# Ledger of designs, part 44: designed miniproteins, single chains, continued (4)

Each design is a single chain, and the fold is of that chain. pLDDT is the mean over its residues in the fold that is shown.

## One batch from the design tools (miniprotein)

Design m13504
Fold by ESMFold2-Fast:
Structure m13504 (fold): chain A 67 residues (1-67)
Amino acid sequence: MRKELQKKLFDLMKEFSDAYSAGDTDKLNEVSDKAKKLSDEFKKNGDEGGAKKAQGLSDASKKYSDS
């Protein structure tokens, strides 16, 4: 479970970097939603470190997709 969540987080970080560099607001919003869900999954599995990283990614991605 945790290894799968870690892989998803890594993949989302790549998507964020690509979307941010391209100024792709739609993709940034998608990454934000996926990272928020992933953060909830990490919390459910007791992985606070992973949850914190996923929350940070969600917050950053949402902030860059919105004002």
Scores: mean pLDDT 80

Design m13505
Fold by ESMFold2-Fast:
Structure m13505 (fold): chain A 115 residues (1-115)
Amino acid sequence: SADAERLFRSFDLDGDGTVSLAEAEEGLEWLGFKLNDVQRQRLRQSFAQADKNGDGTLDREEFAEFMQLFFDLPPPFTQGTADQRLEQLYRLLRFYLGEEAVDARIDARLAAIGR
């Protein structure tokens, strides 16, 4: 889906089709989440749990699980394809942070990485 792809690509700074731990931390802070030490620890734990291959990077399916774990999202956010889960998360972010703010931040990030 377009929204799921936009969200994933906004975190994928190098354009290699995967998201590293550093890219995940930077992407969340850039979205407007102030990460304290407790939230950074939760981020690292959620990343490690989602990284099924143990390669230190997340593909789109693993990224969807990471976001679900980090935000502690209940069903229906835990159901469906990776793209469906990321679309639901994108709508949730727009609801809590503001539609214009989220869309502007994602657009600015995609422009910065040349996409």
Scores: mean pLDDT 81

Design m13506
Fold by ESMFold2-Fast:
Structure m13506 (fold): chain A 92 residues (1-92)
Amino acid sequence: MDVGVYAALNDPAGVRAVLAEAAASPRPVLVVLLDAGDPTGASTRAAREAAAANPNIRLAIVSVPGKSVEDVLSPANAAETLALARAAVEAA
């Protein structure tokens, strides 16, 4: 089963860290980016470029309307977030 890592799109440092971790992995990694806001598109662009350059990176960008990043990452919502991320990867 693929390893999953999570970051918020409004945290460019966190996005870079999870992309670097995924690129260093010897296994395919599901990188889940939560759409908490990316007004310049810089984090989304960096993630898409990293996924295009490295077949080991599987990218899912997940938007959960009406939820904060903390709510989405809570244990109560982890299963929903993971299900959305897996559906996005399977659709690609």
Scores: mean pLDDT 65

Design m13507
Fold by ESMFold2-Fast:
Structure m13507 (fold): chain A 89 residues (1-89)
Amino acid sequence: MDLSIQQLINAINNISERVKEILQKSEREILEENNGAPLTKEMLIEIAKKAIEEIENDESLSEEEKERAIELLKKLIEAIKQDKEVEIK
């Protein structure tokens, strides 16, 4: 299950450096709020939702890059919700 999630994350990161920066920033902010505790399903969903919001409001990304990144992030949220257990190391 983590392999499918990892493939989605890699696909998102490969859209552009800016999308990668937004995703990494969203991950960092959620981890900092939780003082580095292990990632829960809820935290992973919050990271993806935060990344979607940042991407929608980013003026440097093309419309095509935004649509693709948001599509993959929504698929990531669905994959996390459907997994029996989510392990991110």
Scores: mean pLDDT 73

Design m13508
Fold by ESMFold2-Fast:
Structure m13508 (fold): chain A 92 residues (1-92)
Amino acid sequence: MIEKLKEQLAAVMALYRALSEGAPEEVIERMRKLTEEKSGKTLNSLEEAKQEIIKIANEISENTNQDETSKILQEAREEAERLFEELLREVE
């Protein structure tokens, strides 16, 4: 289901960004929980998040055409950025 994969990708990408930028611990914990709820996977490190991003992106590309894949990846990236910024503002 492509929509579910896009949602999972956005959550994992947001977590990866929070971890890589050293976001507040509260933000990281909330993003980790969101990722668990969306993907069913517990990701505790940058490397785990990176590998999961690659895996989901590949699964999307295998299940749709190149144009749709590019669109879905772009939408996931935009949603990940929105999620990251929103959670950062909530914890200041």
Scores: mean pLDDT 82

Design m13509
Fold by ESMFold2-Fast:
Structure m13509 (fold): chain A 80 residues (1-80)
Amino acid sequence: MELVARVEISDQGLAQLEALVAEHPEDERLRRVYEKLKEMTDTKKLIPLEEAVQILREADRAFAERGLPPPLVTITLERV
């Protein structure tokens, strides 16, 4: 059985990420991370655990590069 994850970013974390995307429109990677986290949070979609971890690591990196604490995220694991 493979592991899948449901990822929900906090409202505060999502708002901070939205602001970063607006200030850095040239950063396509940051925009992609924002779009993925927003979609996963809104749809509560199950994705492969490895994909979830990669997206979260990219979000943490984007926040750290700007001196911000990592966004609060809830992860629910399911077996399929």
Scores: mean pLDDT 77

Design m13510
Fold by ESMFold2-Fast:
Structure m13510 (fold): chain A 61 residues (1-61)
Amino acid sequence: SVTLRVTLKKPMSEEEVRSLLPSSARILEKLSDKTFLVEIPSDKVELLNKMSDVLESYEVV
């Protein structure tokens, strides 16, 4: 698994972000209204591309 800093295009709640992430991903911390620290299996990182409409960027921590 990898830890990612995920930045969203708009503010979202933890519940909203949770619903968009793969079930195997885990929200570790809400850093800001648009930024979350997320743990995700390495083979599932590509699924974040399905969130391209709301996902600004992500980076490995």
Scores: mean pLDDT 83

Design m13511
Fold by ESMFold2-Fast:
Structure m13511 (fold): chain A 99 residues (1-99)
Amino acid sequence: SLGLDLTVETFQIGADLVLNPDDAAVQAEAEARVERLKARSSPEEQEAIDEAMEVAREAAANNDGSPENLSAILGRIAEASSRLGHLVAEKLRKERELE
């Protein structure tokens, strides 16, 4: 379940950033986790990770702390992370079909 693992990890990093916008240690750990994910990812997967992280960072910067805003932001991060998981699943399917 590589696609699921990448989706879950990306969502967790994004959620940590949104829920801890003023925590420099959380931000530093999130950046380190992103670098580790990208190091083992294809260029297409790296672009998807960057897109999901950009959504999370924009959301963290514009978070007003309301439950409604937090719910909407987490939904957007979940959608971006799901797109990454779909790209990984598609890549694995195509590689299997070409063998």
Scores: mean pLDDT 71

Design m13512
Fold by ESMFold2-Fast:
Structure m13512 (fold): chain A 74 residues (1-74)
Amino acid sequence: SEEDLEAKKILLEVFEKIYKSGNPSREELEKIRDELVKKGAPKRVIAAVKAWSRADLTKEQIKEIIENLKKELE
């Protein structure tokens, strides 16, 4: 759906920004989650961001998430 594509685009932009700028704060991740909720993102997308805010994801894991999102948007 259009809403699903928009949510994935937001998530991709967010993860790319984080990957370039270094380690995100918990506050930054919470703001990202709130923005996704406002945009009506799928529950699985919101849950992924929430899970990440409580897990110490490696730079490699973040890169993998970005690449998977890019493939889904192609």
Scores: mean pLDDT 71

Design m13513
Fold by ESMFold2-Fast:
Structure m13513 (fold): chain A 70 residues (1-70)
Amino acid sequence: NEKKKKAILEMIKKAEEELKTIKNEEVKAKVQELIDQAKEALKQKKYDEALEYVQEAMALINQSKSEEAK
């Protein structure tokens, strides 16, 4: 589904841009791993799996930003 693929690609791009703002190296590594897994799932046309990975990456990014604001 092209529409689903496009939405996932846009979320991956946003996650990659947000990743550049993360200062915590451990969180940065975990987010990068999830983005890489999402890209791999996209290559295999597993769009639901790719969406799940990128959503997990975005959730971790949001959690990290909240923790860095301490």
Scores: mean pLDDT 80

Design m13514
Fold by ESMFold2-Fast:
Structure m13514 (fold): chain A 74 residues (1-74)
Amino acid sequence: MSDEQARRGAEDLAALPDARGLGAAIAAGNKDMGVEPPEPSSLTEEQAARAKELLAKATTAEELRDALGGASGL
């Protein structure tokens, strides 16, 4: 994944309106990036807000991977 693709992905994820949609997108993103997520968990609204903050700060492919991993660990 290029840094440009990572930035677009992070922006798209951060723009998602609800915790359920964000949780599903994070799980899918982790699988696409070769990260084995734990079982799909429903994000709470608080976890979704924190995940959006992590994603909004991601500017490179490595930062996006770290943000997705951190969000999945919530």
Scores: mean pLDDT 64

Design m13515
Fold by ESMFold2-Fast:
Order: structure tokens, then C-alpha cells, then sequence
Structure m13515 (fold): chain A 74 residues (1-74)
């Protein structure tokens, strides 16, 4: 649902920011990591971050990717 999509997008942006700061990497490298974890393309992850709504399946994949990314930040 639209509220869930907004929440996932916000959490994704926060997790990316923390991961980039922790590992001193570029936004491109962080997006690649999320894409690999979620099973999505880098381009698709960028579009979602820029305001395009993910599908229900993409939201589930992104939620799992965010959890995995947060574990790596510690």
C-alpha cells in the first residue's frame, strides 16, 4: 500500500546513508549492494529512491535487503 511504500523508501534511504558512512563508500556502491541483496537492478533501486513506487514483491525484497544492510552497519 502507498503508506508502506513511503516507509520502505525512507528506511532504505536511511540504511544507505548509514552503510555509506560506516564503510566510506560511494552512493553507487551502496546502491549496488542493495540491488544484489534485493535481487533488483541498480537502475530499479535508483528509481524507487527517486520516488517511483515499488511493487509488493519489491517492497518485501527491499525490507529484507534493509535488514541485511543494517546488520552490516552494526
Amino acid sequence: RKERAEEVRKKLAEALGKYMAKHNITVEEAIRKVAELAGLSEERVRRILNGEDPTDEEMEALEKAIEALEKEVK
Scores: mean pLDDT 79

Design m13516
Fold by ESMFold2-Fast:
Structure m13516 (fold): chain A 62 residues (1-62)
Amino acid sequence: SEAEELARKAYEQYKKDGGTPEAIGAALQAIRDASPDAATAREAVEIFLKLLGKKLALGEAP
């Protein structure tokens, strides 16, 4: 889906930026800017946060 693609791109940029709190903010902003509507933005944010949570559960640092 479009939301899934936006979340994946944001997550890749987050990793490239070193996984800092600033990188999380930038990724969330990128999702908002690229989303065509509020529903897509909400879904993309949920997927992005799920990716972050899954990485933390695996014990991997950025």
Scores: mean pLDDT 76

Design m13517
Fold by ESMFold2-Fast:
Structure m13517 (fold): chain A 64 residues (1-64)
Amino acid sequence: LSEEQRRAARGGAEALREGNTIAARFGALELKKMGVPEGERALEALDAGDVETALRHLERAAAL
């Protein structure tokens, strides 16, 4: 992943750990637009109310 993609993933994960689902959703959407599959999976999890699964996907993207 690029530095920009990692920053989006890290920002989203940090926002979600702080309970800010709106900011986390924005980060996941940016990753999806950049073609990162973990971003799309995180968005799907957030839409389902599954915060733990969304966080896992954002953390995986940040580690790439």
Scores: mean pLDDT 81

Design m13518
Fold by ESMFold2-Fast:
Structure m13518 (fold): chain A 60 residues (1-60)
Amino acid sequence: SDRLLESTGSMTGLSVEQIKRIAKEVGLSPDQAAVLITKEALRVGRPLSEEEALAYLKSQ
């Protein structure tokens, strides 16, 4: 949902458009990508870059 993507952007520093691009690249829905990126950002204690988020999701 757009609300989830906007919340993820606020927490991770990634825009809605960046999250959608990452999701498309890894074959996930934007909502699925947003959840996984948020969990990883919380685990590491900092926002992820688009490159770091993409690399993380490709490794799963």
Scores: mean pLDDT 76

Design m13519
Fold by ESMFold2-Fast:
Structure m13519 (fold): chain A 80 residues (1-80)
Amino acid sequence: MEEIDEAADRLAEEYGIDREVAKRALQWLTSLPNATVEEAAELLAGWARTHPADELNQALRDYFERIEEARKKVEEKKKK
């Protein structure tokens, strides 16, 4: 998935977003209907321009931790 990796690298270099956080955010955004990697990367870049990188990194990490915890709870309780 070269497009996501390259977009994550670019976001890390240009805006100081943690590469792993950027990659996870891009993966999640592109899982939404009608979302492209390019649109997801532009959205994250826009957020980075209006927010400090450290605050954005922390907010994204917290958000994805919550999503991952929710996924684990769903898998534990009932899987479909």
Scores: mean pLDDT 73

Design m13520
Fold by ESMFold2-Fast:
Structure m13520 (fold): chain A 62 residues (1-62)
Amino acid sequence: PYDAEIERLIQRAKSLQGVESEALKEAERLLLGLITGAVPEEQREAAIRRAEAAIDEAEKEA
């Protein structure tokens, strides 16, 4: 499912597509899980926060 927050994080990750960062890879993995519904509802909020933190780290390395 596409929540506004997830969509915003996807756009931020796309802007970093040229960056070689383990944090970006982790963010993309988490976002894929959120998009495909692989993340259970009970872990959804934690996964969103974790993806956001990983994107913040990737942006710092960009």
Scores: mean pLDDT 77

Design m13521
Fold by ESMFold2-Fast:
Structure m13521 (fold): chain A 84 residues (1-84)
Amino acid sequence: GPARRAAEAFEKMAEAAKNGDRDLAIQYAVEGARLAAQMPDPEGARRVIELLSRAIDAIEQGADPDTVAKLFEEAARVARELAG
């Protein structure tokens, strides 16, 4: 379902962030946000979108790759929990 696809996208974002590919990480974040919007739990979707917004902000502010990756990993964890 949408939550599982979002979790997979967020895991790819974390990997892209660790590799320093910030453009690819942003592309995956956009796809992840689209998938999060399709989740049936509005509070869960809000939590995921908030984590993605923080990750994008961190990328734009030049945060280290580990900081960005942790935000995407947390979003993936939340999305997997919501997938059941």
Scores: mean pLDDT 78

Design m13522
Fold by ESMFold2-Fast:
Structure m13522 (fold): chain A 80 residues (1-80)
Amino acid sequence: MEEKYEFLKKFIDNQVERIKKEKAELSKRYTPEQVKAYLESVGKSLIRLLEYLADHYNIPEEVRQELLDYLKKKLDEIIK
């Protein structure tokens, strides 16, 4: 469980770093409103994917909640 949790957290961290780089690149070509809309869409897709993976692997609710809260916090920091 712990090892699986750390792997998923690392996956989230890698996706967050990728999104930060995409935000910087997109900001050169698109308006702030367009960039925000894109990031919100990507964030929703990641939350849905994480929920699906948690259900598929029958992850305990406590661990599921921690991973979702972690992802939402990271996304909020980027979209802000």
Scores: mean pLDDT 80

Design m13523
Fold by ESMFold2-Fast:
Structure m13523 (fold): chain A 90 residues (1-90)
Amino acid sequence: MEAEKKALEEELIRDIEELIEKIRNGELSQQEVAAQVAEITNKASELSDFFDVERRREILEAAREAHRAVKQGDTEGLIEALERLKELVS
């Protein structure tokens, strides 16, 4: 249980940092960004079950913000949502 939480946390943080770097460098298409955001938000949802009700709500809210930013083509909003998500899961 604790080892699973820690592994998911470390993987999610790495995935978020890698995605932000690739977005800032213009290395991904819109479709690739959408796919990676979906994968990250699925992992965040799983990890949220290990936190209290308030933190879980904030994690799920940040995940929704990331999905919305992708749909709107809002690169800055997406990066902000991803950094928020990283902070919440750390």
Scores: mean pLDDT 83

Design m13524
Fold by ESMFold2-Fast:
Structure m13524 (fold): chain A 73 residues (1-73)
Amino acid sequence: MSEEELEREIDLSLVLMLLSTYGKPDDIVDVDEVVERLRRMGFEDLARYLEENVKEKTATVQELKDLAAPYLE
């Protein structure tokens, strides 16, 4: 439990940092590029989750954060 909680906090902070580097909430990003960056960072499950749920080739930074929030909860 404590080990899983620590890993979740680290993953959450890294993902939020990554998404924040793409710009403002309304900025449009390429979903494939975000997915590839997440895979390279070792977040394969999150990358797969976004790929399966977005379905569009582009999304806003806010949409990706909102979609990722239940996964990172």
Scores: mean pLDDT 66

Design m13525
Fold by ESMFold2-Fast:
Structure m13525 (fold): chain A 79 residues (1-79)
Amino acid sequence: SEDLEKIANASPEELLEYAKYLEEKAKELGDEGTARVARQARELLEKNADEATIEKVKKALIIALSRLQERSGGKVKLP
């Protein structure tokens, strides 16, 4: 999807914004597990933004987005 491509091609700064957004959306939907995934991705990126960490964060946020899109019937979209 377009949103998955946004995460795949995102800068570290964009990944931080996406992680914050997905954590908030997960909380709104009562999905504490996905909120934790997004929060952990944000914390990893804030502490060490090397290439390996960026790739782990991208994978985590793709999983978070996919779960929230499934739960919301496709209503969750990246800004």
Scores: mean pLDDT 84

Design m13526
Fold by ESMFold2-Fast:
Formats: C-alpha cells, sequence, structure tokens
Structure m13526 (fold): chain A 87 residues (1-87)
C-alpha cells in the first residue's frame, strides 16, 4: 500500500540520520542536542513532503510524523547510551 511504501521510506531516512549521528561523535551534550534537533527537523520535512505527494490527510500526516519522531528519538537515545557505556 502507499502507507507501507511511505513507512519504508521513512525507516530508510531514519537509518540515514542515525548513521550520520553515529559517524560524527559530538564534542558535548549541547552539540548532541543541536544535532538531534537538526536531524528531527529534516525528518519532519521529509515525512511531510512525501506524505503530501501521496495525498495523505492532515491527520494521517501528523500521525506519520509522530511515529517517525518517536522511532528516531528511541534510536538516538539508544545510540547515546551505547556511547556513554563505551566511555
Amino acid sequence: SKREELKEKIKRKIDELIEELRANPPASREEWLRRLQRAAAELVEFTEKEAEKLGFSEEEKMELIGEALQEFAARAAALWREREAAA
């Protein structure tokens, strides 16, 4: 379905953003938060544009954005914990 296709694209975008964060360790917690904010903004813009192209309603777009941000936040938190455990 169009929704499943979009969810797969969102998953790939999240994978890309997490790999960029993994490849570039932040110098401080403040730098980490700034990078998370930039990545989250990029994910929101990506999800909004792709959902609009497929004709999803405003309610469906907000649901997809919420799901994407929740998954991204969980993966980013896991990455931060991995780095603290390794230090």
Scores: mean pLDDT 86

Design m13527
Fold by ESMFold2-Fast:
Structure m13527 (fold): chain A 63 residues (1-63)
Amino acid sequence: SKREEVEAVFAELRAEHPPRSPREAQAWENLRITALSLADEYSVEELRDFLRSYWAAVQEALA
């Protein structure tokens, strides 16, 4: 299902950017929920790009 594809993409991106703190781990959990809520509006590829960009912004904010 598309949900499974989105979760697989999310797991891949999280593995590329492992959380460095409990706050980053929580941010990843919030991002997962957001990605699943956006699955009806965006393709898996669009969500991948969006998640990468969003995570970069989150890392800057948490630095």
Scores: mean pLDDT 77

Design m13528
Fold by ESMFold2-Fast:
Structure m13528 (fold): chain A 90 residues (1-90)
Amino acid sequence: VPFTEEGREEARRVGEEGRAAIDAAAALPTGRREALRALLDELNARANELEARAKASKDEEERSRLLAEAVALSVAAIHAAVELAILDRE
């Protein structure tokens, strides 16, 4: 059902933090590909862990919050993958 307000606020914060980290990695003078790959792997691992915790939770409010955070991390991972694809074009 709909995400809670608390879950939406945390998702927004997590998404902004993820995007800032990706932008910083993409702007590095060297090691950009390695940094972006590490971020992609970390974001995917965190999203998968939150989805697993949500599935195991019996608290509807906690499930909603964890799922919102997992979605935000997955969106950030897509951004990291796009930046990696751009670097692969050079």
Scores: mean pLDDT 79

Design m13529
Fold by ESMFold2-Fast:
Structure m13529 (fold): chain A 93 residues (1-93)
Amino acid sequence: SAAAAAERLRAEVEAWMATQDLSEAARAAIQELIDAAVAALLAQPDDLDAVEETVFATLDRILATRDLSEEDRRDLSAAAGFIIQKAYVLQRE
């Protein structure tokens, strides 16, 4: 179930990304957020606080260490929220 939830999370976020006007830099950074969320979900499938903490820690690191436009920073913050929301929904199913 955790592996299936992780695959669905990746697929749903990537489908959402395909509908958004995102830069290449934003897409690459959002993939890092997806990878972090998937890894956390697989390691601790019953600990949604750990998933949320991992996603926000990854977001903070990216925002602190990369030259991103204001638009890219906003897109990343929106993506982090969407990833966390989807992880919550999928884990409850």
Scores: mean pLDDT 83

Design m13530
Fold by ESMFold2-Fast:
Structure m13530 (fold): chain A 68 residues (1-68)
Amino acid sequence: DLLEEQAKSIREFLESLGIEISLEEALKLVKLLAEKKINDFEGIAELLVELGIVSEEEAEALKKKLLS
């Protein structure tokens, strides 16, 4: 259940940023993050765009908010 716990954590994090995703989408995201060795927010934001969860403009706004 480690993967499910990580998926729940990332869902809560994204929800705090105004991004709503399903648990299944969060599980896919966590798996892709592990496969691609992505551990920074810029990589996460780019994956969210690639998966169609957010637009490129939304990802750019999120990067600016979290790096501030």
Scores: mean pLDDT 77

Design m13531
Fold by ESMFold2-Fast:
Structure m13531 (fold): chain A 95 residues (1-95)
Amino acid sequence: SMMEEELRKKIEETLRKIFSDESILPEELKEELIKREEEVVATESDPEKLREAGLELVAEMISKLEKIPKEVALKILKELLARREEEARAYAAAQ
């Protein structure tokens, strides 16, 4: 669990940086993500499955970037996106 907590913190910091700057992925990973997304869209038409596949693709890129299991990257990515959505709603409500 201690190693998972350390990896989680590192991944969360990396994801936070990427999302704060609206996708500053290295250009090579960005191009690969776009290409893979096009391949997925060509083979799947269900919107919910496309959304899930999109998250899995981003998790795969983060897995390659941070050299961690894709499942760990996917879990942290989903949690970070949920937190950012909640923060955005809370910020809007406070104004």
Scores: mean pLDDT 66

Design m13532
Fold by ESMFold2-Fast:
Structure m13532 (fold): chain A 79 residues (1-79)
Amino acid sequence: VVEKFAQYLRLVARIAREQGDEDVAKAYEEAAELLERTGNVQEAIDLLYEKLKELKGDEVAETTREAMEQMKKSLEKEE
């Protein structure tokens, strides 16, 4: 679960960077690095929410958090 979620975060970071969204890419990379260090998916989601709230505002941060929690649940069901 942790490994697949970290890979997903790094994939989204690469897509964001390709679209010219360097700040968003860095936020996702930091979330992936935190997840790989701690193994705690919720801490990674919380970090990403905080960073995106400052970079893109509350609406984007909330939508992203909901998408991340959905992905977490999906990966947990595949085990």
Scores: mean pLDDT 78

Design m13533
Fold by ESMFold2-Fast:
Structure m13533 (fold): chain A 95 residues (1-95)
Amino acid sequence: SFDEQEQKALERTLALFEELLKKADEETKKAIYILLAHAYKHLKEEEKAEEYLKKAGLDSYPSEEELKEAEKLVLETFGEEILARRREEQARRAA
């Protein structure tokens, strides 16, 4: 079974990526779409995974190399915002 805490962590990551899509340029949007497709496939939400693959312009599921390149681009563009968001969440849990 999928751990409930792992699923909630993934759902928070999905919410963050949807927020970043509103600010991202075209190349970074494609990278976020690739990562969203991967996340939704892991959640077994096949229809959403396929929708994001189509938005990314992919005819097939991304390779491990494509996933790593997408993650790298997102971290290079939004790494500071992602880090700040994670620190804020950890601070709320400690309070």
Scores: mean pLDDT 76

Design m13534
Fold by ESMFold2-Fast:
Structure m13534 (fold): chain A 70 residues (1-70)
Amino acid sequence: MVPINVVVTSRESKDGQLTFTVEVYVDGELVAKVEIGPVPRSDRDARAAATKQAVEKVEELKKKVEEEYE
């Protein structure tokens, strides 16, 4: 099994917009990066949708990486 590490970060802009960044590392090398958003921090439904998309992207990218590596 190749070591796969996933890092999810959130950033808030000065105007209250949230952006989620999903980064996938294989053996310490960045192999995939996806940004989700921006979404308004005040919009709970938009934040929930963005969080769900981040989780789905983590699972999708993990599967693709695992399929390419034995």
Scores: mean pLDDT 75

Design m13535
Fold by ESMFold2-Fast:
Structure m13535 (fold): chain A 92 residues (1-92)
Amino acid sequence: SAEADRVLAEARRLLRELGEEFDKQGKIHLHPRIVALGILVVAAYNQGKLDALREATELLRKAVEYAKNGDIEKAIKYLDEAADVLSRGVAA
């Protein structure tokens, strides 16, 4: 699906931006969480879980916005919520 391909590309872009913001804040210990979420994003895409992928992508967008504003705690909260959405989608 062209839509699924666009959502996948956007999710990957947001994960890269989130990793870059964490690096700027000296939070490199959060990189394993980014890697784990990237695996879940690809799994959801491969399983056709477009609704879960779309919901997680919007949560990642919020995570990036909070990280850019220096609110790392909220960035982590939305990152963890995105992981939960994808984990439930992939498990179903």
Scores: mean pLDDT 88

Design m13536
Fold by ESMFold2-Fast:
Order: sequence, then C-alpha cells, then structure tokens
Structure m13536 (fold): chain A 61 residues (1-61)
Amino acid sequence: MKELAEEGIRVAERYLAEGLAQGDEVGRTHLRKAVIAAKQGTALDPEGQEVLDRATAALEA
C-alpha cells in the first residue's frame, strides 16, 4: 500500500509541475487516480498531504 501511495504522490507532483493537468483531460485523469491511490495507501506524510490537497483542488477546477 505505501508503495502505491508513494507512486501516486510522485505522479501527482509531476503532473502538477510539468504536465498540463490544469487543462489536460489525461493529466486530470492521472491526478484523480493518484489521489485515490494516495488516500487508500495511507499517505500520512505532510508533504504527501499537501500534494493531495493541490491535486484535489486541480481536479475541482
């Protein structure tokens, strides 16, 4: 579970920083999957939680 959560956080961070997630449907889908994986994988690190918040905000937009 932790490995999936770490992967999810990494993917979300990359799409938020490098990808066109804010206007890209593919990027948004990856962000959604990353958020789900991180939540289910017990991502309790403060840094991971910040990435989750940012990804969730991007998905809401």
Scores: mean pLDDT 65

Design m13537
Fold by ESMFold2-Fast:
Structure m13537 (fold): chain A 80 residues (1-80)
Amino acid sequence: SVLEKAQEIYKKAVEEINKIIEEYRNNPEMTIEEFKKKLEEVRKKTVEELKKAGVPQDLIDEVEKHFKDTIEREIEKKKK
């Protein structure tokens, strides 16, 4: 079903984001710009896959906002 496919896509995206966050935590040479770029690539791929799966735009927008909030929160933690 479309919903099951959307859940699988989202789960994989979260796993990739968590991996990037761990890399950023463990590598002080990684810039905030590089970190944002990697996370943005995952988000863009996720949005495109959700669109291909026929997920309603409103739900895609919610997922994208959640990713943006997570990214901003992690960046803010590193600044402090």
Scores: mean pLDDT 79

Design m13538
Fold by ESMFold2-Fast:
Structure m13538 (fold): chain A 92 residues (1-92)
Amino acid sequence: MLLTLSEEAQKYLEQAEKALKAGDAEAAIEYLEKALEANPDPRLRELIQFAIAVIKKDYETVFAMLEKAGHKITEEDKARIKELVEALNKKI
């Protein structure tokens, strides 16, 4: 399916990726928030919001978004998600 992506949102997503690769979580979040403001596409907005929650270690939002998407989250899944989020943030 086609995602409607503005040129401005694309630039912010590229900046966020560069910030993550450089280990700058704060800058990555700022660029993702700017991409969110620049793109009205609901599907892309949800994906960006999910990425922000993961980087922030906002586990409550991560679990709520996964359940809203139709995934049944068990206590084992919650522990595994926390471990994955922590592993991703160790690179930052």
Scores: mean pLDDT 73

Design m13539
Fold by ESMFold2-Fast:
Structure m13539 (fold): chain A 84 residues (1-84)
Amino acid sequence: SKEEKIKKLKELYDKIIETVKALNAASPQERQALLDELDKLIKEFKEFVEKNFSPEEAQKIMNRVEMAILFARMGIDIKPSIEP
Protein backbone atom coordinates (compact mmCIF):
# COMPACT_ATOMS: atom_id res chain seq x y z
CA SER A 1 0.00 0.00 0.00
CA LYS A 2 0.98 3.68 -0.23
CA GLU A 3 0.94 3.82 3.58
CA GLU A 4 3.43 0.91 3.84
CA LYS A 5 5.76 2.59 1.28
CA ILE A 6 5.67 5.85 3.29
CA LYS A 7 6.32 3.91 6.52
CA LYS A 8 9.38 2.17 5.01
CA LEU A 9 10.59 5.49 3.56
CA LYS A 10 10.42 7.11 7.03
CA GLU A 11 12.21 4.14 8.66
CA LEU A 12 15.13 4.43 6.20
CA TYR A 13 15.15 8.25 6.60
CA ASP A 14 15.29 7.93 10.41
CA LYS A 15 18.24 5.50 10.17
CA ILE A 16 20.14 7.91 7.89
CA ILE A 17 19.63 10.89 10.23
CA GLU A 18 20.55 8.85 13.35
CA THR A 19 23.75 7.70 11.59
CA VAL A 20 24.62 11.35 10.79
CA LYS A 21 24.04 12.29 14.46
CA ALA A 22 26.31 9.38 15.50
CA LEU A 23 28.94 10.65 13.03
CA ASN A 24 28.78 14.14 14.64
CA ALA A 25 29.52 12.57 18.07
CA ALA A 26 32.05 9.99 16.78
CA SER A 27 35.72 9.68 17.73
CA PRO A 28 38.24 9.65 14.83
CA GLN A 29 38.51 5.84 15.28
CA GLU A 30 34.73 5.38 14.78
CA ARG A 31 34.33 7.71 11.75
CA GLN A 32 35.21 5.29 8.90
CA ALA A 33 32.71 2.59 10.04
CA LEU A 34 29.95 5.23 10.39
CA LEU A 35 30.78 6.75 6.97
CA ASP A 36 30.56 3.26 5.41
CA GLU A 37 27.20 2.65 7.15
CA LEU A 38 25.90 6.06 5.97
CA ASP A 39 26.92 5.28 2.35
CA LYS A 40 25.15 1.89 2.59
CA LEU A 41 21.97 3.47 4.01
CA ILE A 42 21.91 6.24 1.36
CA LYS A 43 22.30 3.61 -1.40
CA GLU A 44 19.45 1.51 0.09
CA PHE A 45 17.28 4.65 0.41
CA LYS A 46 17.93 5.70 -3.22
CA GLU A 47 17.15 2.17 -4.54
CA PHE A 48 13.92 2.05 -2.48
CA VAL A 49 12.83 5.51 -3.69
CA GLU A 50 13.59 4.73 -7.37
CA LYS A 51 11.61 1.45 -7.21
CA ASN A 52 8.57 2.76 -5.30
CA PHE A 53 7.95 6.37 -6.44
CA SER A 54 7.63 8.24 -9.74
CA PRO A 55 10.82 9.89 -11.12
CA GLU A 56 9.47 13.35 -10.13
CA GLU A 57 8.57 12.20 -6.57
CA ALA A 58 11.94 10.38 -6.29
CA GLN A 59 13.86 13.57 -7.20
CA LYS A 60 11.93 15.61 -4.59
CA ILE A 61 12.50 12.95 -1.89
CA MET A 62 16.23 12.70 -2.72
CA ASN A 63 16.62 16.51 -2.63
CA ARG A 64 14.92 16.59 0.80
CA VAL A 65 17.06 13.79 2.29
CA GLU A 66 20.24 15.51 1.00
CA MET A 67 19.09 18.76 2.66
CA ALA A 68 18.23 16.87 5.88
CA ILE A 69 21.72 15.31 5.94
CA LEU A 70 23.27 18.77 5.47
CA PHE A 71 21.17 20.24 8.34
CA ALA A 72 22.05 17.30 10.62
CA ARG A 73 25.79 17.62 9.82
CA MET A 74 25.61 21.36 10.66
CA GLY A 75 23.88 20.61 13.99
CA ILE A 76 20.67 22.33 12.87
CA ASP A 77 17.71 20.92 14.85
CA ILE A 78 15.38 20.71 11.83
CA LYS A 79 14.18 17.42 10.33
CA PRO A 80 12.42 18.12 6.99
CA SER A 81 9.46 15.95 5.93
CA ILE A 82 10.31 13.64 3.00
CA GLU A 83 6.74 12.58 2.20
CA PRO A 84 5.75 13.03 -1.49
Scores: mean pLDDT 86

